Designed miniproteins, single chains, continued (3). Designs and how they scored, part 26

Each design is a single chain, and the fold is of that chain. pLDDT is the mean over its residues in the fold that is shown.

## One batch from the design tools (miniprotein)

Design m8879
Fold by ESMFold2-Fast:
Structure m8879 (fold): chain A 66 residues (1-66)
Amino acid sequence: SLREKLREAALNGDTEAMDKALAEYFDELYRKYLEQGLSPEEAFRRAVEEAGRLYDEVIEEAKKKK
């Protein structure tokens, strides 16, 4: 999954792979919210908030397992 790719990249310190995986995850969330009938602005806001939460979670997990 994209979440697993992001976690793996974080463990390896691969910022380029992290940015790519995070961008793919954001795109999936943004499309999901658009499909739910949200405006592009609201879909963007929710996707940013959710992707940010995943990023924080993955970074904290990587610190614990490093």
Scores: mean pLDDT 79

Design m8880
Fold by ESMFold2-Fast:
Parts: sequence; structure tokens; C-alpha cells
Structure m8880 (fold): chain A 68 residues (1-68)
Amino acid sequence: TPSVEELAAELRARLEALRARAEAEGDQTMVDWADAGLAALDRIEATESPEEARALLELMLQQVDQRA
């Protein structure tokens, strides 16, 4: 089972890749969405509960997967 740190690293990598692709394609809506996702990730990483952080990271990874 992936750790919280592993899930956070995976989400960051996917959001950064999504943002870079969207920027190259001129998709400002997707760039803005990815930027919002990265900001949300920073807040999730500040969460003191590993269980809550894990649930939020898994939810965000599903949302990125649907948009990628």
C-alpha cells in the first residue's frame, strides 16, 4: 500500500505533468485547474492526520486521472 508521502509525490508529479501539457496546448482552464490542485496538495501535506491526508490524496488522484 502506498504511503502518504508516496501518494503526495505521485499526485504532485501528475499535476505538474498535466499543467505542463496544458500550457503547451494553450489550455488556460486546465493550467488554472492544475495550479489549484497543486495549492490543494500543499494544504493536504500540512494535514496532521495521515488517514485524512490519504483519503484526500486518493480522491485528488482520481480527479487528475479523469482529466488526464
Scores: mean pLDDT 82

Design m8881
Fold by ESMFold2-Fast:
Structure m8881 (fold): chain A 77 residues (1-77)
Amino acid sequence: SEEIRKLAEKLSPEAERHLKLGALYLLQNQPELALEHFRKAFEAEEDKTPVLAAAKQILRDLGREDLIPQVEELAAE
């Protein structure tokens, strides 16, 4: 989506790579691996706010809003 493109411009290449891998694993119905990559995206950034916004947008776009609480917990680590 256009909103994901705008959010990606705020991210490091490392965080963007892990967010894309997380989305790919969600498309493969592998949510545990997706969450591990979202964790790595948060670890790649000092400011977690744009990573959290991008991860939530990915979850909304893929119909996986059920995973938003788990992603918010990862951002709080």
Scores: mean pLDDT 84

Design m8882
Fold by ESMFold2-Fast:
Structure m8882 (fold): chain A 82 residues (1-82)
Amino acid sequence: NAQKEIEDNIKKMEEGLKEAETLLKGARDSGNQKVADRAEKAVELFKKAIEIGKNTDAETSKKYQKEAEIALASARLAYKAV
């Protein structure tokens, strides 16, 4: 069911958004600009993916979701490096 798949993907994106927002807050509180920049990009991309997924185009939403997941992975790697 395409609708169920969309709903499950939105939930997954909302979980990624929460993780990205947590990393962003922690990075800003600690002054870690590299992590903050990467986490901020992930937050923006997850918000965009969720908006598109809820309102218009599942395929475009999945594209932004993929970019958001890459940005979040980059933020995680930067966080572990410090």
Scores: mean pLDDT 81

Design m8883
Fold by ESMFold2-Fast:
Structure m8883 (fold): chain A 72 residues (1-72)
Amino acid sequence: SREEIEKLIEEGKKLIKEGKEMLKNAKDIKSLTRGIGKVLRGIGLLFQARVMAEKQGDKESAKEADELLKKG
């Protein structure tokens, strides 16, 4: 559904943003590991959203997910 795709995009975008901030401000290995983990999870959710959007013919959501992946 479109709502599921939108939730995946929102969560993926949020995780990437949080992960990038953690990486930028990381002062220890634990913070680096958490930051990397958040970015990777966020990327995974955006890929999932893109695939679901393409399968459902939701070109707008597919494009949004693709653009976010390119900016990540």
Scores: mean pLDDT 84

Design m8884
Fold by ESMFold2-Fast:
Structure m8884 (fold): chain A 78 residues (1-78)
Amino acid sequence: MEEEKAKLEALRIASEIASKYKEEIEDAINNGDLEKLKEVVLKIADELEEAAKKSENPTTSKILQEYAEELRKKAKEL
């Protein structure tokens, strides 16, 4: 249950960060602007890493850092 709560908290934080950039992502996709999409994805990864460093829950922190690393990997593949 506590691990599930930590995962849900990480998802909530990630969702809030992603929602901030939703319009920029949609605009980049609609315009075929891969460079802009890559830039926005990297900004989301940076904010996830910052949230991970500020998190007092080590499980939540680890999940947020893993999300950031996955996004950085996907951005490099764009």
Scores: mean pLDDT 83

Design m8885
Fold by ESMFold2-Fast:
Structure m8885 (fold): chain A 91 residues (1-91)
Amino acid sequence: MAEEAAKEGKEAALKGIKGSSGVDGAGGAVRGIGEGLDRALKGYKEKGKEGAAEEGKKMAEKGKEMVKKGKWKEGARYGSGGAAAGGFAAS
């Protein structure tokens, strides 16, 4: 679960970055990493590693949805957050 969230989040982030302008995509990704880690830490406090993995999965799925809708900057943001949260839970 956590490993899958990290992988899917990373794929969505890369597609979002490639679809957006370089600066906008990079900015979205950086913001997403911070948001993903914050959400992972909050999830971890509530449910341990399972809570962090759950937040990572939610962000990765949102990133995939945004990429499908052509919202590249949001795809980069949520995808990067999912990758960061999933990676945190998997470590």
Scores: mean pLDDT 80

Design m8886
Fold by ESMFold2-Fast:
Structure m8886 (fold): chain A 120 residues (1-120)
Amino acid sequence: GPLVEEALRLLDEAITLLNEAAKIAKEMGYEDFAKFLESAANELRYLKELIREHPDDLELVAEALQQAIDIINTVIDRLKELIPKASPEFQKKLQEIINKLETIKSRLQRVLDEIRARLA
């Protein structure tokens, strides 16, 4: 349905942003942080596939979306820690990624809240 389709699109956008952030981290010499971001992107991809394979299982979709939001929150917090260590140019790029992830997180939360309302 439309909510699941929106969630899948938002997860694709988050995965793309995490891969972009990983590239920036590598360019800054933060290889371990880049691996963390790549791992987070892979976890989001796994959750996306679970939702795609079981779109009518709203309980599973809700659990997967909660996990995705938690992953995105952790990524945002760690990206914020990286900003003061970055050059001014990379600070701008990282801040734009954070702003986009905050927007995606907010939209995923709205989808999750609506799914939870249907389960109640």
Scores: mean pLDDT 90

Design m8887
Fold by ESMFold2-Fast:
Structure m8887 (fold): chain A 94 residues (1-94)
Amino acid sequence: SIKDKILEEIRKLLESKGYSEEFINAVLAFVKSMIDDSKETTPEASKGWLQLIFETTSEPDEVRELLLKIADLLESIGKTAEATTLRMIAGTAP
């Protein structure tokens, strides 16, 4: 399915950046929930969960670029609200 292809592309992107398997699995679980969940979540709730993950990494600028790439992929499958949330977390599209 297109969903599985998007998740595989994100996984390969994260692996190419040298992120840990634990981090990759956490990001993929989050993206999968955004693809599957049609419920409107507050940006604050989404920020809290994702911010905890990304605050654990030592490369905040690389994480920001990664969030933007994931947002573009989500937007390509019609998840525009979720894409906007990731861009807000990246600090580039409030």
Scores: mean pLDDT 66

Design m8888
Fold by ESMFold2-Fast:
Structure m8888 (fold): chain A 72 residues (1-72)
Amino acid sequence: SEAALARAQAALERSPEVRAILEQGLKEAERFYQQGDLDKMQQALDQMLQRVLDALTPEEAAAFRAAVAALS
């Protein structure tokens, strides 16, 4: 939902470290995707997601996952 994404964005803005991890992880995953290396892309996304989720509350993490799933 939009509310879940807004909450996740607010949490990322309050956590510069988490935001940096997300930005770096997405750039790395995009690079591997463009190279056709889907295995490394998946690994980069999994590592990024785990680091972000570790910084969120369980409720925020669940909402973030649901929002991402709804968009994809």
Scores: mean pLDDT 72

Design m8889
Fold by ESMFold2-Fast:
Structure m8889 (fold): chain A 119 residues (1-119)
Amino acid sequence: SLRELARRAAEKAEELAKKSTDPGVQALYRMLAAVARALADPSKTDEYQKEFERAGREAAAAVPGERLTVTLTVNADGSFSAEVRREPATEPAFEVRIELDGAPPPQSLTLTAVASAPA
């Protein structure tokens, strides 16, 4: 189910944030965790929104001169993949994208967070 995929995505994003030593990567994973928690439990959206905004401010402060992208995919079989991409910043950007495998029930959930602050 989407809620189960979202719960797994939140747990994995929280784990990856704790393991990261890069403050920008940590902040983007915390943003993904907050989004995933809201997807798993919409009744607590206000709490997760506050965490999302806090992590977003930390990400923006941590990426001067770069575009940082973090992508996390969780699959129904329990497998996951995580990618971090760094590029020179050409324009300001701050976004989160949510993508589902289109087949019911969904087999994967992909979350992408981007922060970009030109120098």
Scores: mean pLDDT 81

Design m8890
Fold by ESMFold2-Fast:
Structure m8890 (fold): chain A 84 residues (1-84)
Amino acid sequence: EKTLKQLKLFAEILKYGYPELAKRIEDGIKSLENIIKELQKAGYTKEEAREAIREVNLQAYKEGVTLSDEELLKRAKELIEKKK
């Protein structure tokens, strides 16, 4: 995904002045990659996983909440199932 590649590059650049922010971005990317893999193991497509994660993160941002990987995975599965 172009966005993940750009975020990884941005995190690399940030290490030169903002290492804490760079770590947050790197941790976020790793969480997303792990959740996509778990959704794919459950039989969902990469595109379904990507869209569900996007929607869950957008909702969390609007609510001002920070989700754990477990909660993000749970909400993503619920969104895919509701859409089916």
Scores: mean pLDDT 76

Design m8891
Fold by ESMFold2-Fast:
Structure m8891 (fold): chain A 81 residues (1-81)
Amino acid sequence: KKELIEKINEALKNGDYKEASKLIKELLKEGVSLEEIADALEPENPKAAELLRGIAEGLELLQKGIDRAIEANEKRRKLEE
């Protein structure tokens, strides 16, 4: 968990939203709650934590949102190739 949170913070700091989304999805698959992820991210990425808490009631919506963001990034990559 701690190692994944550290990697998420680094990915967000570097603007690597695809990697951040992948790691957040991994934590969710491992049973970590949205609120736990938000709490862990708050010290280094308070705005990301605020966003996650704002959608905590919609865990399903967050998963769909992450999948949509990944899909959007993949479409951008395909257009650039």
Scores: mean pLDDT 74

Design m8892
Fold by ESMFold2-Fast:
Structure m8892 (fold): chain A 68 residues (1-68)
Amino acid sequence: MLTPQEQNRASMDATRDVVVASAKKELSPEQTAQVTALMDQYRQLVVDGAPSSEVDKVFAQIQAVMDA
């Protein structure tokens, strides 16, 4: 069984990939670049074991770019 930390990471990674893949079909090149940079930051926070609050903050920024 995965640890709770690894399970949370896997769930976030799966959700992230689906959301980004769906959004990229309709995003401008500028929005795609911003989302990609924020996704790299999101992945780094998850790898570093950052609190969920910090990870959620970056994900909220990704959603804001996609909604713009």
Scores: mean pLDDT 71

Design m8893
Fold by ESMFold2-Fast:
Structure m8893 (fold): chain A 96 residues (1-96)
Amino acid sequence: MLEAEKKALENYRPFLPTINNWVDTFEEVAEKLNELEEKELSGRTVAQYITLILNLEQLSKETLEQMLKIAEKYKETKNKGILHFIEMLKERLKEL
């Protein structure tokens, strides 16, 4: 991971303490992913950041399926972070 990518991702971490609803947080993060893409961040790096923040390994299968359904709505935006996040959700669901 490039140092510039790490610094950019850290700048978005502080907004997450307001998470009372994982759906709202995902939508806020999706907006930030569009902003970060302008800084030439890799979609895979952004997806990894989202996975760590949302603690996907602690989430139920039902919650992961709901996240996938919401993420699929953003597929047409062609945001690289969202596309990689969708693949990560699909891989996690295959393991359950």
Scores: mean pLDDT 57

Design m8894
Fold by ESMFold2-Fast:
Structure m8894 (fold): chain A 96 residues (1-96)
Amino acid sequence: MAEARDELVAAVKEMYSLFRKAAEEHPEVRDVLLELAEAFGKYVGKLIRELKPMTREEAKKLAEELLNFGKKAVDEAIKDPQKGREIAEKLRKEAE
């Protein structure tokens, strides 16, 4: 459990670093990227709170999937800010 949580926390930190860098490189969509970062943080926070027993290997795979999703979401938000906002809204709804 503790090791699985650590893997997910590491993924969240890496994601926030990616969102920050993207916001610096693309100031024109900074607001959307910040909304997406906040929504993603809430979503992963819920996953961590509700974390079912899993192996470290399973946690690493989940962390990779979350990072890949976040990278795609950043790319989508840069291409189409409206889609970025829609992704953020879906993540917020899932976090409720």
Scores: mean pLDDT 78

Design m8895
Fold by ESMFold2-Fast:
Structure m8895 (fold): chain A 83 residues (1-83)
Amino acid sequence: DLDERIEQATREAVAEVAELARTESREAVLAAIDRRAAEIKKEVRDFLLSQGVPEEEAEKKAEEIAGQVAARMAVAMERTREA
């Protein structure tokens, strides 16, 4: 199930970013967020393409999901740094 895989990957990414935010610079954590969002975007796009979704539609959906995951990671970073 794609939704379950995305949620699991998102939970793992959020937890990783929260831990990095305790010890790393803001610049390093933002770089980690960008890298992880790009990885999730590729995984979602490749999965959708494997299911027969047209390339343009798969790219758009993967971009939307990656943006949502990146936003969740950014919130986790800010909350950890304010604590």
Scores: mean pLDDT 82

Design m8896
Fold by ESMFold2-Fast:
Structure m8896 (fold): chain A 87 residues (1-87)
Amino acid sequence: SLLEQIDAVTAAARDALAKGDEEAFRQHLETLLSIGLFAATIAGKTDEFLKKADELVSRIETAVANGDRAAAEQALDELRKLIKEVL
């Protein structure tokens, strides 16, 4: 299911963060954003999704740049919840 894919990609992103693999993390983040944008577009929630996702991506990128894994994981989980909300 799409929900299982969201959870699997989120788990892969967390694994990449744990290993310090920033390239793999960015690829998984891009996959999550693509799933979220697709779901939001079908639901007619594109503008709301993009505004909230941009704020969360900014927080994730800042946390990763600062080596703050806990903050990155928190923002990643909020993004996961946002994507599930628009389904």
Scores: mean pLDDT 87

Design m8897
Fold by ESMFold2-Fast:
Structure m8897 (fold): chain A 71 residues (1-71)
Amino acid sequence: SPVNIESVKEALKSPSSTVRAAAAYEIGRVEDKSLVLETVPLLKELLKNEKDQVVRDQARKALEALGVDVS
């Protein structure tokens, strides 16, 4: 399925941890990284506030896949 960037951005803000984790996973798996670079600020904000470990792990992996330092 084509990546819908607006749907992915909304999914990262979902009250459901399962939906947020799935959105972060989808971002990390995109072949053309330029299509999802605009999610980088949202992923960084997510990591600051996220309490769910699976969501944190997927967001970290997505940022690393996009070439962002997450030390």
Scores: mean pLDDT 82

Design m8898
Fold by ESMFold2-Fast:
Structure m8898 (fold): chain A 65 residues (1-65)
Amino acid sequence: SIQETIDRIRELFEQGRLGEAYDLGVRALRELGAPQSVIDDIERLYKAGLLSTAVLRAINELERL
């Protein structure tokens, strides 16, 4: 379920496994049909070195679906 995916991303984030949290978040957004503009924004944050911000944005967008 989407909630189980969100909970797993939060667990990875709390463990400092930011890259894994990011990968799972982006994958889930793509699979659930989030707008490409949202995914692009999150990838831009990652490329800027704002990995924690990118993960939190992904969680926020998944919660809105």
Scores: mean pLDDT 90

Design m8899
Fold by ESMFold2-Fast:
Structure m8899 (fold): chain A 75 residues (1-75)
Amino acid sequence: SEEEKVKEFIESLRKKVDEIVEQNKDMPLDKRRELLLKAIKEQFQKFFDEYPDASEELLKRVAEEANKILEEALK
C-alpha cells in the first residue's frame, strides 16, 4: 500500500539522518545541512527508482515527510 511505502521511506531516512547527525555532531551546521540534503536526495532517488510509477500525491507526501525530518535534524 502507499501508506506502507511512505512508512518504509520515513523509517529508512530517519535511520540514515540519525546516523549522520550522531557521527557529525561537532560539524558546523552549514556542512551538516549539506550532508543531510545529500542523504535525503539519495534516499528520494532510491524511492523513485524502486517505485517509478508512484503517484504525484505519493511523491509529494514523501517529499513533505523528508523536509520535516531535515528540519527536525537541524534543530
Scores: mean pLDDT 80

Design m8900
Fold by ESMFold2-Fast:
Structure m8900 (fold): chain A 86 residues (1-86)
Amino acid sequence: MSKEQARQIFREAVEEARRQGVLSEEQARTLIELGDAELDTAPPTVEGARDAFLRAVGRAVARGVISPEQGLKLVNIFQQKLDEAS
């Protein structure tokens, strides 16, 4: 998997969570920024993308940007989209 594909899947998952009312627009923007930062150092693999996304979500929860419940819902959306792309 390319890093560009991983970024697109991450962005689509965050946008879906925003559409479902799981995330606000501001929370979505912050998560995309955190995801991009984690993906910059990740290997260009499906596993690398999954680990980078989990780290980005974990950081957002730790910083109080989102709740653990919001994080879990977002992770479920991302894993589904990642599995569909692989």
Scores: mean pLDDT 83

Design m8901
Fold by ESMFold2-Fast:
Structure m8901 (fold): chain A 88 residues (1-88)
Amino acid sequence: MRRRDELLFRTFEAAAAGDFEAARAVVEELLAAGDDATAAYALVILGEALYREGRYEEAAELYREALELAPGDLWAETLLEIAEEKLA
């Protein structure tokens, strides 16, 4: 497995386990490596996990951060809209 695929899997495992700090640490590792595209995807994975926990404001913040790294990602834009609608 390439390191990026391994880091994405680690983000998914940590987020699924509710270990949001561990998931965020993987995002920070990807950002430090300059892999903005993979970091954006990892942020979406973390945001989806927070959304499932009802933490809509935190999920929306992560989707906005993902869009700063990957502008025009329609999936992240859609997830942000859904999270913001829950806060209305």
Scores: mean pLDDT 83

Design m8902
Fold by ESMFold2-Fast:
Structure m8902 (fold): chain A 90 residues (1-90)
Amino acid sequence: MSPEEAARAVAEAVVRAAREDPAGAAATLRENAELARTDTSLPASPEQRARLAELAERMAEAAEAGDLEAVRRAAEEMARVIAEVAEAYE
């Protein structure tokens, strides 16, 4: 699975999880936001890490609000950032 394919699969999974269990999805997304901020082993710039964390937090808030359209938009933005990180690293 390519990084782009993985990012798309994650976006699809997030939207599905938010639809089925908004609170659980939001909790997982907030954990992922913290990981994005703190995991220096990821091949990403500080700006990219901050953007990934911001997008995960926005998805969490949208999921709790039941705004699946906002979750989808943020997930699509996150997939693009992840693809940029993956391509730039190689």
Scores: mean pLDDT 75

Design m8903
Fold by ESMFold2-Fast:
Structure m8903 (fold): chain A 96 residues (1-96)
Amino acid sequence: DEYTKQAKEYLEKGKEYRKKGEYEKAIEAYEKAIDYAKRALEIDPDNVEARRLLAEALENLGEVYKELGEMEKAFEAYVEAGVLYLEEAVRRAFPE
């Protein structure tokens, strides 16, 4: 899936920018990763890789906002990531 591939590439770019302290570029890259992962899930809602990439991108975005002192934005990103992790945990615990 092209969207899943793009989500992974932008997630890696975001991590690289964050390591360099280029937070604005890191945020932009993570937002792109989130957008592509969501598009992949629109095509296939059961795409486990896209769901994991979405959760990881949101978690990393939250970490960058936390580092910048943007606590409300950090909280929003962490909550969205947490919901995805809980949904995946429930799906694994109760496979029907």
Scores: mean pLDDT 85

Design m8904
Fold by ESMFold2-Fast:
Order: structure tokens, then C-alpha cells, then sequence
Structure m8904 (fold): chain A 71 residues (1-71)
């Protein structure tokens, strides 16, 4: 499942980057949407990205790019 692959990628990116509980919750919601509505998942990831530091934005951009390449 794409959501499982995205979850694994996110876990790898989170190894060196601390996200808040709120950001983590939004990221989990986006991952769950990847299999059902990938466009909405990308929108939610972009919302998290807009509220984040440059380092977090870069990590989120890599996840968005990966999803777009798989859709």
C-alpha cells in the first residue's frame, strides 16, 4: 500500500527532525489519505509545510514529490 511506503519514508525523515504532536497528527491524516485521495493528502502536506521551519518544509517536499511520482 502507498500509505505504508509513505509512513516508512516519513519515519526515516523524522529520525533527525522533531515534529510537534499537532504536526505529527496532521502528517498521519495525510498518510491515511494517500490510498483514498492522494490529491487531498498532498494538500494537507502542503498545509503542514506552510506552518513549518525550512528544514521540515524540505522533508515534506520530498514526501510530496515521492507521492506525485507514484500517482
Amino acid sequence: KLSDEVAALLAKKLKDIEFSEEETQMLREAIELVDKDPEKAIELLNEVKKRSTPEKQKAIDEIIKWIKEKV
Scores: mean pLDDT 77

Design m8905
Fold by ESMFold2-Fast:
Structure m8905 (fold): chain A 116 residues (1-116)
Amino acid sequence: EEARREALLEELRRRREEYEEKFKRGEIGPLELELFLRALERLEELLERHVLEPEELRRALELLFRLERLEFEAEAAPEPVRRRVLELLEEARRALEERRFEEAERLLREAEALLK
């Protein structure tokens, strides 16, 4: 268990370094880097409660990155759309914390539709 948790934390550290290197090479912008780093922080919180399989780790990172991007976009949305999107994102975050990845993806898709 602890050995697996340490391996997952090392993978997150490696992904952080790779993304920072992409930024240094000009392959991604500062906003994309900031959103990715916030997704990694949320994933570290999830790993405090659960030991994930490698596939679950990658899935959770993808969904958390989408969640961070949508939270940023929601700030530009008018009320009541902004409030509704934030409610959906809060539900998606709870689903991710409970390892309900399909439910989280569904909620993120609903939030994305409202921001179009």
Scores: mean pLDDT 84

Design m8906
Fold by ESMFold2-Fast:
Structure m8906 (fold): chain A 80 residues (1-80)
Amino acid sequence: DKEERERLEKALEHVKKAIEAIKQGDADAAIYHLELAKRYDPGIQGSLDEAIKAIKQGDYKKALTILNGVASGLEARIAA
């Protein structure tokens, strides 16, 4: 489905922007992008909520581990 692929690509874009924001120390920008990613793919909501919790706790290493996993999963789903 073209519409599903476009939504997954937008979710991935926002997850990648959140990863970049975390690497720059910008927690607010990271959370903003993850909230947008949740709207494009509700299936990743649980993982993104755990990443947001980690960001709020200052655990950027845990947040990056979760988000890299989410990004890889989205890339695989888009490529299929």
Scores: mean pLDDT 89

Design m8907
Fold by ESMFold2-Fast:
Parts: sequence; C-alpha cells; structure tokens
Structure m8907 (fold): chain A 89 residues (1-89)
Amino acid sequence: GMALADAPEAQQQEAAARIRAETPAALEAFRAEIASDPSMSREKLEEMIRELEERIRELRERYPESPVAQAYVEFYERLIALLREELAA
C-alpha cells in the first residue's frame, strides 16, 4: 500500500512491480464496478477524479523518490483517464 513509501528500496521496488503488473486487471475490475453501480452519477465521478488528483499531488510532494509512490501515481493517472472516458460517454 502507500504506507510502503517509507519502506526499504528493495521492498518498494517489489511493491511497485506488483502494482504495475496488477494495474490492467484492477482498471478492468473498476470499470466493471462503475458500469454495474446504479448510484454512479456524473457528480460522483467528478468527485472521484478530484480526490485522485489530490492523492497524486500528495504522493509527488511527500514521496518524490519512492518507486511505490510512482507506481501508484501511474495507476491513479490511468484511473482518472478511465473516469474521464465514463464522463464523456
């Protein structure tokens, strides 16, 4: 998790590789969850984007050298792109 940002480099590199490997499946699962959630409104999607953008800013500010933080930033950026596609549909 994000708590690994302060862990030894070897653990962070292993965690980052795991996050990157799991990212495609996690994005597909999240897209399916959004599509099946009848409560998912435009306003809710926009709020999720704002929260993810804030998480990216915090990770870049507090953990600029962390491999695991960078892997999470990459995941959140791809998740924001997915949410923006849903808003455009």
Scores: mean pLDDT 81

Design m8908
Fold by ESMFold2-Fast:
Structure m8908 (fold): chain A 64 residues (1-64)
Amino acid sequence: EERKKVLEEMLKNLTPEQKKQLEIIYKAYPDISVEQLKRFYDLLQGKKLPAEERKKIWEEVKKE
């Protein structure tokens, strides 16, 4: 699946903490689009967010 390939590429470039966060999102939202996943990935790289803020941003991305 295309999403799986994109996830694997992202995981190669992330810290262990960021990898765990991305995997959690992927598991929680199996219907997530590649574009939404990329937006979340960019957010993880730009700033470390508390879990609550991360969920809030993810819900906003999902809304699109």
Scores: mean pLDDT 67

Design m8909
Fold by ESMFold2-Fast:
Structure m8909 (fold): chain A 58 residues (1-58)
Amino acid sequence: SKDTIKKQIILGLLQVALETERWLADDPSVPESVRQEAAEAARQTEEHIQELQNEILQ
């Protein structure tokens, strides 16, 4: 369905966001406060990916 296709596209975008958030969290040249925010964002993005994957499967 069109809804399923949209969710698959969003899933792909979330995967790119997760990689970017992880890069920021692991970069020692980035300020500690920004790294902490990126790490928290990565956890939230991982949760959103899991929920969306469950939605796509059913």
Scores: mean pLDDT 86

Design m8910
Fold by ESMFold2-Fast:
Structure m8910 (fold): chain A 79 residues (1-79)
Amino acid sequence: MITQLDDRAQQILGDVIAMLQAGQVPDPAMMDQMIAVFQQQGVPQSQIDALRNATTADQYMQAIGRILGWDDSFIEEIK
């Protein structure tokens, strides 16, 4: 059915990525929303755990990038 959930997921993801690119750590509430989206999409628990254990902008970017299937070179480029 319609991409309604995907549009919301993209909005949250875009906001998080923009904050990380600015060198800012996202608020815990924003990360909880991101994690909920990934869990709804069936992301493996090991990748969710990596995201929950992240403490720096770099760690968040790497965890999110791996969930999205980004390669390491792309993750480094968008930082």
Scores: mean pLDDT 71

Design m8911
Fold by ESMFold2-Fast:
Structure m8911 (fold): chain A 63 residues (1-63)
Amino acid sequence: KEILEKIKKNPNKKYKVTIKYGTRDFLSRRKANELRLELSKYPNVEVKIEETDEGFEVKIEEL
């Protein structure tokens, strides 16, 4: 999704990213961890990870 492009284009803005993954969905857990590692490269991003029954979901908020 466009989340990384948004972060790259706006280095002066602070973002909070909440990544959710399904407890029974190993692919969504993998995607969540991959995104967390990618986002950790950006000093303007705060990352939160949550386990849920809903599967993979990403929320981005400007702080």
Scores: mean pLDDT 76

Design m8912
Fold by ESMFold2-Fast:
Structure m8912 (fold): chain A 96 residues (1-96)
Amino acid sequence: DKKIELLQQAIELLNKALELINDVSSDPKEILKLLDEAKRKAEEAGSKETKNQADAARQSVLNAEKGSNVYSSLSAAAINAIGGIIESELEIKKLK
């Protein structure tokens, strides 16, 4: 099923983004690219919940880049990336 494949790709991208979010030396542009790809895969899958979580994570990373509440913004980005992973896993489980 194409939807399951797209959600699995979104999970992989969100996991990579989460690893980079946890590394303070990571390039924010690479994190944003991974989150944008995850959002696109979720959108193609028709998964509104995963798309929203990926987008929220992107917004939080952008807020951290602007120097606004950096620690809370990075924590929010990590939480939203985890949320996107969980929502994708739950949706895959419902499709199987």
Scores: mean pLDDT 84

